# Designed miniproteins, single chains: the designs that were tried, part 72

Each design is a single chain, and the fold is of that chain. pLDDT is the mean over its residues in the fold that is shown.

## One batch from the design tools (miniprotein)

Design m2500
Fold by ESMFold2-Fast:
Structure m2500 (fold): chain A 55 residues (1-55)
Amino acid sequence: APLEVVAEEESVTNGLRVHTRTLRNTETGAQRIESEIYDANGNLVSRNELATPAA
């Protein structure tokens, strides 16, 4: 099913770079939020993914 990028943002907090992408499934209405956290040296520290149920 096609995914659409609804929102994409990048922020820096306490030296950590957080890249967040919100994807929406255009057929089911389900959303997926992907967040990647990088330290000050550009190393990936954490990756989180949260899926919401179809609406």
Scores: mean pLDDT 77

Design m2501
Fold by ESMFold2-Fast:
Structure m2501 (fold): chain A 87 residues (1-87)
Amino acid sequence: LKKKLEEIVERTGKELAAVSEDPELAEEYVNILRKIVENLESTDLGVAIAMLRMVAGIARATEEDPAFVEVVVEGVEEMVRLIEEAL
């Protein structure tokens, strides 16, 4: 599970770097997702899902670039699906 989530984070990071005009902002989102995955084994999976959904919610509420928001949301939704399938 953790390795597959790490692969999604890295792919999402590459996609964000391709669409973002702000590399620092893109890296901030990637670092948040990476930290959630790093702590997966010591975190309740329901809490991890809630944290991931909160990242997508922040992107939707805060970011004005629809392409940037779409990449973050799609990455989060794929990660959430993978965690739910592992339960």
Scores: mean pLDDT 81

Design m2502
Fold by ESMFold2-Fast:
Structure m2502 (fold): chain A 72 residues (1-72)
Amino acid sequence: MTLEEELERARKTVGLTPEDIEAFNEVLERMKKAKEKATPEQKKLLDEEIDIFRESLIDPSVVKKRAEEMKD
């Protein structure tokens, strides 16, 4: 499953607002662009961060808390 697919699933599960979805998409795009420009060492760290982000999308409660934090 891709990050985009996991984000869409989380949106449907926790009822994320359009603003929350936009913020998550911005983070995802920034992570992808950073990975393209990264050194091999930085790519490893980014992959670990992406995996943590993906794990957060599995738990609707975690996704909701994260979305609320991003509004501030």
Scores: mean pLDDT 66

Design m2503
Fold by ESMFold2-Fast:
Structure m2503 (fold): chain A 83 residues (1-83)
Amino acid sequence: MMKSKEELQEEIQKSLDAIFSEVEYTESLEQALEDIKIAIVNCDEEALNTALKKFQTEAGNTKSVQNFISAVKEYHKVLCEEL
C-alpha cells in the first residue's frame, strides 16, 4: 500500500503542527525547513538527508519529529520516482 502525494502532504503538515505545538519555531528550524524544501525540489537525496539530520538535531528526537522525517523521505521518493 502506497500513500498518495496528497496523503503524504497532509501527513507532513500534521507532523509539523504537532512538532511546533511542543517546540518553539526558531530561525534554526526555519532554515532547516527551507533546506529540506530546496532538497525536495532539486531531488537531492544527500542534501535532504543532511537537512533532515539538522532539523532532528534542532527539534529533538521526538515521535512527531520521527514521523515528519519518515513522511518527508517517502514524499521525496514519490516525487523523484515520478519524474
Scores: mean pLDDT 79

Design m2504
Fold by ESMFold2-Fast:
Structure m2504 (fold): chain A 94 residues (1-94)
Amino acid sequence: RQEHLDRAAELYTEAAKKLREAGPIAQGAADTFESAAKAVRDGNLKEAYTLSVAAQLQAVGAREEARMRGESTEKIDEALKLAQEANRHLDAAL
């Protein structure tokens, strides 16, 4: 159980790092994933889940903005994959 929680927090943190690399449009999503990782570490799993959903929606918005601006979506897509893996670990811990 703790291994799944640790992995979820690590993956949310890695998703935030990828969003930081994507540039200013993804900073809000990055902040929210960092908050999700903190919530996992604090044992607030319901808050972690809610924050992960919010962060994913923000990341999808940032991806669409990047696409509209002709910018790469690669880092945002990588972050979304990491977040989906993190969610699977969080679900396994519940």
Scores: mean pLDDT 86

Design m2505
Fold by ESMFold2-Fast:
Structure m2505 (fold): chain A 89 residues (1-89)
Amino acid sequence: ARAEGEAHFAAAVEALRAGDEDAALAHVEAALRAYARAAAAIEDPREAAVLLTGAALRALGLALELPDEAKAEAVARAALAAIREAEAA
């Protein structure tokens, strides 16, 4: 799951460089889902929170590179949901 999340973030960066915003958004969403699954498998809530928060911050960084405001907002909303999940643990 963590390696899957890393692969999706790498693919999102490549899609952004190619100008494929739809592919970039899809890969960021897939990365956040993979990191959420990885965090759910961690018994220590603090380690889970650190992993999920780190993934959310990376997603927010990629949102700043998206020229489509609606797509940037979608990524930001997903990242904020991940942070809230980390805080609830």
Scores: mean pLDDT 78

Design m2506
Fold by ESMFold2-Fast:
Structure m2506 (fold): chain A 68 residues (1-68)
Amino acid sequence: SMEEMEKKLERIEKSVAEVLASGDVVQLRVAIHELEEFMEEVKDYPELKERVEKLLEQVKAKLAELEK
């Protein structure tokens, strides 16, 4: 259900915020993989998909910044 997916996304958002704060390149790469998998799970829920896409962009941007 959308409700279950939203609850799962909230947990992922919290986890991703902690990973972004850590600056750990390995954890950032794992987060990218997990977000890409979750994007497939939420593809039928446009609002949730947009939130996942924004998180993925943030993680990719942080990883690119750290790998300069």
Scores: mean pLDDT 85

Design m2507
Fold by ESMFold2-Fast:
Structure m2507 (fold): chain A 71 residues (1-71)
Amino acid sequence: MPTLQVHSLTDEQLDTLVDGLAQNPRGGTVTVTLDESREPYFKELLDKNGIPYEVVRREPGRVVFRVQIEP
């Protein structure tokens, strides 16, 4: 399964990531690690694009998401 480890993302970088996931015609699962401060923005982007996700782990100052894309 594809794994993306990104410890700090700007809002623009998160927009690009979510847009790419939403346009993936084959679907898949990706794990994303990001700063806790980015969590609300990332959740809003995923919800806005109808992308299923779960929080699988929390680390000091960080959160780990599992994101599923349907083909």
Scores: mean pLDDT 70

Design m2508
Fold by ESMFold2-Fast:
Structure m2508 (fold): chain A 103 residues (1-103)
Amino acid sequence: IEKGLIEAGNEAADLIKQGKLEEALIVAGQALAYILETFGPNSRDHRALLYFYSVVYPLETGEHATSPEEGLVHYLENGQKRPALIVRALQAGLASGEPLKIE
């Protein structure tokens, strides 16, 4: 699960670098939708927060995450720079109708 979520975020970052913004939003959005469905929007499970930032960090920065902690540390220090991209990703993922396939 953790590896699949990190890979989805990193794939979205690579797609953005290629100019494929809509594909990046779908990939990231499917991962974010999976987190919301699995943990719920009001979850207090620390894993939900770690997994959320493991997807959001590559999407917003274009940099690959190697661990879920890397994204969380970045956001504790810097805050979210592009929250509109996160909202757009969630909308694209939900509209796709295809859930993220995690190993």
Scores: mean pLDDT 70

Design m2509
Fold by ESMFold2-Fast:
Structure m2509 (fold): chain A 65 residues (1-65)
Amino acid sequence: MREVALKLQGIGMAVDLSSVDIKFELKDGEWVVTITAATDAQEAAALAKIAEFSKGTGEKVVVKK
């Protein structure tokens, strides 16, 4: 929903996430998140942050590499 647009700004505030590209798309009622990171460690960190964030908001999010 509207708060997902604000997440795009908030995610970049986490340590090391400023260099990670995160794309949110709404497809058939589901939020699809695509992560592009320079290292596997950054990708794993971004995945963990997104999972906690979506759980806190109650939004259904599908993560794709």
Scores: mean pLDDT 61

Design m2510
Fold by ESMFold2-Fast:
Structure m2510 (fold): chain A 94 residues (1-94)
Amino acid sequence: CEKLLSTAETAFKSGNYEAAIVAYEQLVKECPANKDFIEIAYNTALSHEKLYLQTGEEKYKVNAIALYEFLLRIVPPSPYYDNAQIGVERLKAL
């Protein structure tokens, strides 16, 4: 699981958002008990948002909003709550 997380983080940091999404999705499937699942969901949402801004493809906007809304439902509220709320507002304004 650690190697797959490292791969996803490296792709995300380098701006390869397509590779980051693939690696994060694989990490969630293979390591569902990962403690970092909230951060993984946030970075996946942000990756979809970045791809929407680059490509204009509606699917990335829809996926980013869905992931941000998922983060807003977590109880207790995650440290990403405010950023997720801003993300939803930002994308819906586009």
Scores: mean pLDDT 78

Design m2511
Fold by ESMFold2-Fast:
Structure m2511 (fold): chain A 71 residues (1-71)
Amino acid sequence: MEVEEEIEEIAKKIMERDPSLSETTARAAARMVVLGVDEEKREAFFKAMEKRLGVPLSALRKALRIAEEIL
């Protein structure tokens, strides 16, 4: 259904607003807001990404703010 298309569209807009953000970071943030994931679960997911991929938590938080502004 439209969910994956909406995630891709929001991720694209995040990267257009801040080109320094990676596609992986933008998609993660877009997915969290489109699916309506609870803030506590978002934090757990972002911490897991920081630990596994070395993506700065600050970059994930910035992408999330942009995603929320787009929606």
Scores: mean pLDDT 75

Design m2512
Fold by ESMFold2-Fast:
Structure m2512 (fold): chain A 81 residues (1-81)
Amino acid sequence: SPIEEALLMVEILLQESHHLSPEEVLESLRNLIAHLSTSDDPFFQEAVKLVQEALAEIERDPSKAIEVLQRVVAELRKAAA
């Protein structure tokens, strides 16, 4: 499932977030969006939307990266259930 794949990648990113620069976090999220967006399947749209919203929020305020990633994990877990 693209939601489960996105969830796993964001959970790993969150676990490593305090060892990463804000730029590295943003690069990881951009790579995830690119990967998910290669599919023409509309079912990928929810996962892509959540990651895109997280990317935009972290770009505006990098100090909130951990809070934003925690929120994305929670939302992806709800979508995967």
Scores: mean pLDDT 77

Design m2513
Fold by ESMFold2-Fast:
Structure m2513 (fold): chain A 100 residues (1-100)
Amino acid sequence: SVEELLDQMIAREEALLAETPEGSPIALLEQQVIALLEALKARLSELSDEEVLKQVILVLEGAISALETLLETDPSVDRELAERAIAAHQADLEAARSLS
């Protein structure tokens, strides 16, 4: 179900956040993704599954783009951590697209 997908995505983001240095640009992006997914979960009774999946895809595409920009523009960023976060978001994006 879309609710189970959101719960799994939030849990994976929280696991990534737990491994991310507090206050880092990556941590701020992960916190934003969690907040946006939780906001979508709160609105499941108001939105169709198609509308929720569309918003999930936009959130994940935005997160990937932001992480790629950090890798290009911030020489202090933890490259391995950012690449792991991108890979996790790409896996979630594929899962969301498979249900769309």
Scores: mean pLDDT 87

Design m2514
Fold by ESMFold2-Fast:
Structure m2514 (fold): chain A 65 residues (1-65)
Amino acid sequence: TYEEDYKRDLEAAEELFKKGPESVSSYSAGNILKVGADVSKLLPEFKKKSEEERRRKELEELLKK
């Protein structure tokens, strides 16, 4: 059913988020779209994590410059 499909997609998205923003970068759009109505709920959390990851990489690049 729609609810069963949605639950599977949500669990898959949560698994990727738990692995970190790097693991969801390439699949984020497709995976987020699969969770349907929870897109707006997931987007703030994903944005925060991806911003923290980008910040960390910028600092690492600065240190290695």
Scores: mean pLDDT 58

Design m2515
Fold by ESMFold2-Fast:
Structure m2515 (fold): chain A 81 residues (1-81)
Amino acid sequence: MEEAQKAYDEALRAAEEMGSPETVENARKAADAGLKNNSPAAMKGVAEAARWSVRHGDGRAGAETAREIYELAKAGKAEPG
């Protein structure tokens, strides 16, 4: 969990630097839904998307992945890893 939170914070910083408030909002919603539904896989998915976006500088891919994870977490399901 600590590792997932750290990666999420890094994605938030990257999204802010790119000036993408929608990326920030989608990542936040995905993380909140993952925690609320006890979906560790959803939280790890957000963390992995965050790390990938920071490494490759692609906030759009991170935002899209966060949105998909949010939908799965909202349904009470975790993305299969």
Scores: mean pLDDT 56

Design m2516
Fold by ESMFold2-Fast:
Structure m2516 (fold): chain A 81 residues (1-81)
Amino acid sequence: MIEITIYPRDPFRSVAYRFIDDNRGKISKVIFVGTAPSKEEIEEFKKMGVKELVFITDSGTPEEIKKKQEEAEKYAKSLGI
């Protein structure tokens, strides 16, 4: 079981996404701390066999990003992840 955590302005975010793609069906959880994926990225995670997306707000997370996290969580749940 593999869990991946993604932080705001993560310089390796693209590398993390490639790792998820290379490990299709093996990723149990992708955790977004203070950042949010796009709807397109959520659809790609589902196609890559990610089981769950988790959203965590940190003390520095702007209100705009919190709203994007809420939208992303709702969309991910509508897709079953």
Scores: mean pLDDT 77

Design m2517
Fold by ESMFold2-Fast:
Structure m2517 (fold): chain A 72 residues (1-72)
Amino acid sequence: MVTDEQLAATVEDAIGLARRYGISLEDLARFILGEVDSLPGLPAEAQEQLRGVLEKLGPENRRVVAERLLAA
């Protein structure tokens, strides 16, 4: 089961990634929701790592992460 603590950590990691690579939280949220297949400006290896984390969360928790990113 994914906990609120794990969701909070995922949101913080995602915000850190966005800031490091100059990606908007909106574009990152679209990637998390599967609305875009890639993020220009994010290295391919970082995109694969993020995809691996998102697969472990499942679709319901991905929506929660995306909503929290858009609220940040």
Scores: mean pLDDT 78

Design m2518
Fold by ESMFold2-Fast:
Structure m2518 (fold): chain A 78 residues (1-78)
Amino acid sequence: MLELARQVIALAVAVAEAAGMEELARKIRELGERLLAALEAGDLETAEALARELQKAVDEAVAAASEEQIAAAHAAVA
């Protein structure tokens, strides 16, 4: 399910970018890349830790974004 994980990460980055949170968007992208690498390597312990940190960053982006910004992000990744 790496393709689905990539799509979710791309959407989260787009939401942070739409909210004007450039540093958070970069952090989500970096965490997402590290998560995908851990999943590909079968390092589930590292993947779980990265997924928790990514979830915190995504929650922060969603909390800062308006419904319109979330819709714009969804359109950008479609």
Scores: mean pLDDT 78

Design m2519
Fold by ESMFold2-Fast:
Structure m2519 (fold): chain A 107 residues (1-107)
Amino acid sequence: SNIEKGNELLKELKEKLDSDPEEKKKLQKEIADLIIEIKGLPKTKENFEKELLKVELLTIQHKGHQAVVEEGDEEKALEYARKILEILENNPLVSKEEIEKMKQEIE
């Protein structure tokens, strides 16, 4: 199923957080496409870019979690939180309302 495939891709992404950037980007794009299919969203460039941004934010969140749990580095986790905010502020497809919703999902 698409949900099972998505869970396996997310697991692979978590295992490859510190690996090759190109391979991570490929996994993020595959997850974004799969989320569109699962949610039944129209296959538009705008929907793809929005879901890809959410997967990129999730990737940074996992790095922050790894920094706290495995390294005990709370300052590194704070740096990842700042990167999430920067991505949200610099994305022309993300409205102020969508930024607010994403901030609530991250908290």
Scores: mean pLDDT 72

Design m2520
Fold by ESMFold2-Fast:
Structure m2520 (fold): chain A 79 residues (1-79)
Amino acid sequence: SMAAEREQRKADARAFLEKLEESEKKGLAQAKKVGERAVKLFERVLEELKRILEELIANGSVDEAEVAAREAALLAEAA
């Protein structure tokens, strides 16, 4: 069932968000050792991942075009 698959995606997204939030502090501490650019990139990647997960939790899907545009912006910043 598409409905059951959607509910499973929402559950998986909630579990991932919880684990991501648990690891956020440690990831940020490691980024700070590398430098300011690493901190900024880590924060932006984390923010985008949380946004994707929140959209999945709410809707069971994401706007693929908007996600692709935001990913392109992150890659441009990393270059």
Scores: mean pLDDT 83

Design m2521
Fold by ESMFold2-Fast:
Structure m2521 (fold): chain A 81 residues (1-81)
Amino acid sequence: SNLDKIKEKIDEFKKKILEEVKGKSLEEANEVIRRGVKELKEETQPLYDKLSEEEQKEAEKYAARQVVEVMDEVEKEIKKK
C-alpha cells in the first residue's frame, strides 16, 4: 500500500541519517537530519496525498516517532566521544 511505501521510505531515511552522521558534530548532524527530513517530505508527498485521512494520521505519527528516535540515537552516539 502507499502507507507501507511511506513507512519503508521513513525506515530508509533513518538508516541513511545514522550512516551519514558518523564522525560529525551535533551541529552538523542536526543539519543532516533537517535536510533529510525535507527531502523525505518531498519524496513522500505524492504517496501521502493518495492516503485516506486515517492513513495520513498514521503516517504522521510513524514519521514523528522515527525522527525522534533518530535524533536520540545520534545525540547519544556523538556525546560518547
Scores: mean pLDDT 80

Design m2522
Fold by ESMFold2-Fast:
Structure m2522 (fold): chain A 58 residues (1-58)
Amino acid sequence: LESQIRKIKVLQAAGILTDEQAEKLVALLKAGTLTPDDVVTLSGGRLSREGAEAVIAE
C-alpha cells in the first residue's frame, strides 16, 4: 500500500495524474479494488494510455 501510494503521489506531482485521479486510486488501493493492470502501469512510473483511460473513466 505505502509503495503504491507513493507511486501515485509521484505521478500526481509530475502532472501525469490529476489530484482527483490520485485520490481515487489511493481509495481503490485501500478498498482492494485496484486492478493488476493499474498496479503494473503505476509501478512503471508512467500511467499507460489504457491505464489512464481506465482510472479516468471509473
Scores: mean pLDDT 65

Design m2523
Fold by ESMFold2-Fast:
Structure m2523 (fold): chain A 66 residues (1-66)
Amino acid sequence: MPVTVVVTAPDAERAEEVKRELEKVEGVLRVIQADPTTVAAVFEDRKAAEEGKRLAEKLGAETTIH
């Protein structure tokens, strides 16, 4: 079932980096930059979403999973 990860980065540069890395995750369906510091990524399943969450957090961003 699709899972959405909303990422809040400390600045626009970090958000851009997060967006780029999330686009490379296996099972990513869509990545949208909602605001300069906010990225929303939709993954095909929980496994892909957990990988995306890990990447975003490694880059210093905060994540919320739906």
Scores: mean pLDDT 83

Design m2524
Fold by ESMFold2-Fast:
Structure m2524 (fold): chain A 61 residues (1-61)
Amino acid sequence: APTPRQIELEIELSFIRMRYHITGELSEEDIKRLEKIVADPEADENTKREAKELLEEAKKK
């Protein structure tokens, strides 16, 4: 079963992704949150992958 921390990170990623789709931009705060998700040892591999993909998409402008 996923840990409470894994669920928390999935929820945070979902809100960041939603803001990105609404605005077309990632704030510096959201970039930092995505970097923390990628670096978190408790983050699920799928959550880390999605966070990495979103960061790469932001780099494309």
Scores: mean pLDDT 80

Design m2525
Fold by ESMFold2-Fast:
Structure m2525 (fold): chain A 68 residues (1-68)
Amino acid sequence: SDQQILSDGRNSLGSLSSEKAKKVIEALEKGDYEEVRKIFEEAGKTSLADKVLKAYDVQKRIQQQLQQ
């Protein structure tokens, strides 16, 4: 479900330090998904990158639907 995907992404992002989480958010805003994966890989949390990317896609889809 969308709610589960958003929850998984939030938890994955929250597993990083505040500095790394900020870099992930900046990379997502730029559409630099490779940088997102690299940040999680350097943190030893490679599998969590996909959860953040899926959550971001869901969040953007919801925002687009609300704006119409």
Scores: mean pLDDT 82

Design m2526
Fold by ESMFold2-Fast:
Structure m2526 (fold): chain A 65 residues (1-65)
Amino acid sequence: VSEEELDREVNEALLLIAIGIMKIDGDTEGAEKVQKAYDEGNFEEAAKIARELGYHAAARALEQL
């Protein structure tokens, strides 16, 4: 695989970890909104939601996609 593809996979893994942490922490509504936006390909919206919830690293990863 290419280096840029590996970087994207790493960012996606970080997003999945962040969403998982949100769900475990009880932030189910926020996690679901981020997950749905991501699944729909609305990365800008997913990044915005993640940022509003305080998950800046996840928002940054989405912005790079």
Scores: mean pLDDT 72

Design m2527
Fold by ESMFold2-Fast:
Structure m2527 (fold): chain A 82 residues (1-82)
Amino acid sequence: PLESWATFLGEDVEEIKKMRPELSDSERANWLVLARQISGEEARRLGVTDISHFRDALKSALKGKNEEDMRQAATDTLRRAL
């Protein structure tokens, strides 16, 4: 949900809405869930135990991205940890 993603990014829900203003609230929630899931999946696969260390890098990499670009950006960002 938006609240969980806001906590992860350190942003208010209102600020997250500004990142993807073209989406409805439900579409924005789905996008954020996907971004969180992709980041968590790649972190687990690469042996990163705490993605909070990459929060700012992930926030920058995923901001304004569509779903496909989001997966690539998350993977590349987390791979730099290895």
Scores: mean pLDDT 62

Design m2528
Fold by ESMFold2-Fast:
Structure m2528 (fold): chain A 67 residues (1-67)
Amino acid sequence: MEELERLTEKAIEAVKAGDVKTALRYAIQASELPGGLEALKRILDAAREAGNHVAELAFATIIAVNK
């Protein structure tokens, strides 16, 4: 749980900073952990709120393939 939350927070911080590469790296790592789907949805919401369309599309795609 702690690791999932840490990765999720780092991904959201990267999204807010406009660092899509770093955000994707942390999001992919989070997706491999239990609860990763919920973490990805939270990161996607942050990307939408930030207006980062590239990050939004990338995270929506990851969610779609992970169900």
Scores: mean pLDDT 78

Design m2529
Fold by ESMFold2-Fast:
Structure m2529 (fold): chain A 88 residues (1-88)
Amino acid sequence: DVLLEISKELAQRLLEIAREGAKKGELSEEVLKEVEALTKQALASTDAFQVQLAAQQMRDLILENGSAAVQEQVQKALREAVLKYTKK
């Protein structure tokens, strides 16, 4: 399922962005912990809808709590996911 794989890749990318942001002091450790929990649930799921909901929650947490640099990385990850989904 292309949608399931792209959604899991997005969740993994969002986790990496959150970890790097927290390492630089651009995102709190509390928010990182929540993103890590959502990522673990998403990667264990075989339901594309459940993975998409987790990725959406991760995106919203990072965008609401992250610096402008972290927000830019999230926007890049979202664009990459869209491009993969729209391939013919």
Scores: mean pLDDT 82

Design m2530
Fold by ESMFold2-Fast:
Order: structure tokens, then C-alpha cells, then sequence
Structure m2530 (fold): chain A 81 residues (1-81)
């Protein structure tokens, strides 16, 4: 589910806050697997938006918790549409 996917993304961000490159790689792999399994274009759009949030957050020095909050907000918006 999108909720389970979002929780996995949050865990990866928290576990890898000292290695953002590894976090990005692991999240990318997780999303690629989810897209392959579901074959849903909406999930691909969600994945692209979330990757932008994570990359922007890392570049701007945002905390893991700030990035997680933005990912959660994006997931909520996506579920409401």
C-alpha cells in the first residue's frame, strides 16, 4: 500500500541520515520495485514527486524529520486525489 511504502521511505531516511546518498539509492530501489509490481502510472508520478522532495531536502540541509514530514504531506495529498 502507499501507506506502507511511505513508512518504508521514512525508515530509510532515519536509518541513513548520515549517508544521504545511500538513502536516495535505497529509496530509488524501493520505488522501482513498487512501480514494477503495481504497474500504476500514478505511483510513478508519486515516486518522482517524493524523490524531488528528498533530493531538495538533502541539498538544502533539511533534517531527516523535516524531509519525512514533507514526504508524509505528499502521500496524504496523493491519497486524497
Amino acid sequence: SLEELTKKIEEIIRENKDNPELAVKKIGELMAEAIKKEKNPKLEQFAKRVMIIILEGIENGKSAEEIIKEVREEAKRFLEE
Scores: mean pLDDT 81

Design m2531
Fold by ESMFold2-Fast:
Structure m2531 (fold): chain A 71 residues (1-71)
Amino acid sequence: MNTTRIVLTDRERAVITAIMRARRPMTTREIARRTGMSQATVRRVLRRLQARGIVTQVGRGRYMLSATPVA
């Protein structure tokens, strides 16, 4: 696949920034409100970020920035 580098899209950056500003786990709804994106778009972005280990699901429908991967 063509994108092996961690190149964040504007949407992915917006989601990460929202979580960073909150300094707490956020729901998809909260992120959507903060970024102006739809909940469906936020959910898609969160799935991609979670697949890369950038965000972690901390409970039912809540996400936060993942701790740096341990070696």
Scores: mean pLDDT 73

Design m2532
Fold by ESMFold2-Fast:
Structure m2532 (fold): chain A 87 residues (1-87)
Amino acid sequence: SAEEEEFYRMVQEIEELAQEVREAAEAGDVEKAEEALKRFREKVEELVEFMRNSSNPELRALRPQLEAQLEGVLKLAEELIEKAKAK
């Protein structure tokens, strides 16, 4: 369905941003990592809102679990950036 296609597209964007945070943090590029993290937060909020307002009951049912998982990823990303800041 169109909603499922949008969902998978949004998930892919979030996965790409998570990878960008990891790669930038590993390279010690704190500024790039923080910019990627900001976009990650924005895309996660957009995805949660999309799922909350979805006409697809399966997407609405999946939202709480996915939101919790993404909050976990966000915390790990924040920790990676803090570690990169430690000179």
Scores: mean pLDDT 86

Design m2533
Fold by ESMFold2-Fast:
Structure m2533 (fold): chain A 66 residues (1-66)
Amino acid sequence: SSAKRIEELKKRLEERVRDAERRIRRILEDPSLSPAEQREEIRRIRDAVDAEIERWRKELEKIRKS
């Protein structure tokens, strides 16, 4: 069912967001990184998550139009 596919996609997105949060925390706790380096690494992680959210939106739209 469409509802089951939507819930599966939501679960995968939530897991990826939680993974990103853990990676960001490790970056912020890394004493070898400067504030600028922390900012750039966090930006890269956020951009990757945003790209995955965009893919999720496209997949959701396909399900809704079916």
Scores: mean pLDDT 82

Design m2534
Fold by ESMFold2-Fast:
Structure m2534 (fold): chain A 64 residues (1-64)
Amino acid sequence: SQQEQQNLDQAGQRGQDAMDRLRAQVDALPPDQRAAYSQLGSRDLGTPPSDATLYHGLALAARA
């Protein structure tokens, strides 16, 4: 329905706003810390370092 589509569009916009905020936070990190978080996420996910492992590493550190 159109209401369901509008709710999905709003959820997408909130997700984009949250992602933009997270990107700004990442961009403010010193390069050494950015590399360390990327490695932490890479080790936990078992995948090569990428933007996804950086965000995952930040989430892991926030829980510690």
Scores: mean pLDDT 74

Design m2535
Fold by ESMFold2-Fast:
Structure m2535 (fold): chain A 77 residues (1-77)
Amino acid sequence: MGKELNRKVIEAILKKAIPDMPEELRKEFIELVEKHMKEGAKSLVDAMFKAIDELLKKGKITPEQAERLRRAVLDLS
């Protein structure tokens, strides 16, 4: 029962931080959050921060986009 609510929270964060984010990048972010939730993330917030760090390391988001995402996560938690 938590999956749909978590996905809606993630979508709200993405829309707030980067409203024009490409659909493929949004899907990858959601998949990374779900992966980290299965692999020992302490909370949804921890999983989202891990997903942001992974996308930044892969060069799929800019440092500015990563900072905006981290702020949006904290604002909505």
Scores: mean pLDDT 80

Design m2536
Fold by ESMFold2-Fast:
Structure m2536 (fold): chain A 52 residues (1-52)
Amino acid sequence: MDKRLGEGAKLVLMEGQSVKEAARRVGFSQRTFTRRFTERSGVSPSELRDQI
């Protein structure tokens, strides 16, 4: 996972940011962020958040 994608994931999981807001903060569209994260981790960011 690239550094920006990891930073976005931390914003969702640790800081409670929405997927949309986290994507914008790291320079991705929400669609691109969700796609890239799912390709790297096997689960969507919202699914991963629901597991914590």
Scores: mean pLDDT 74

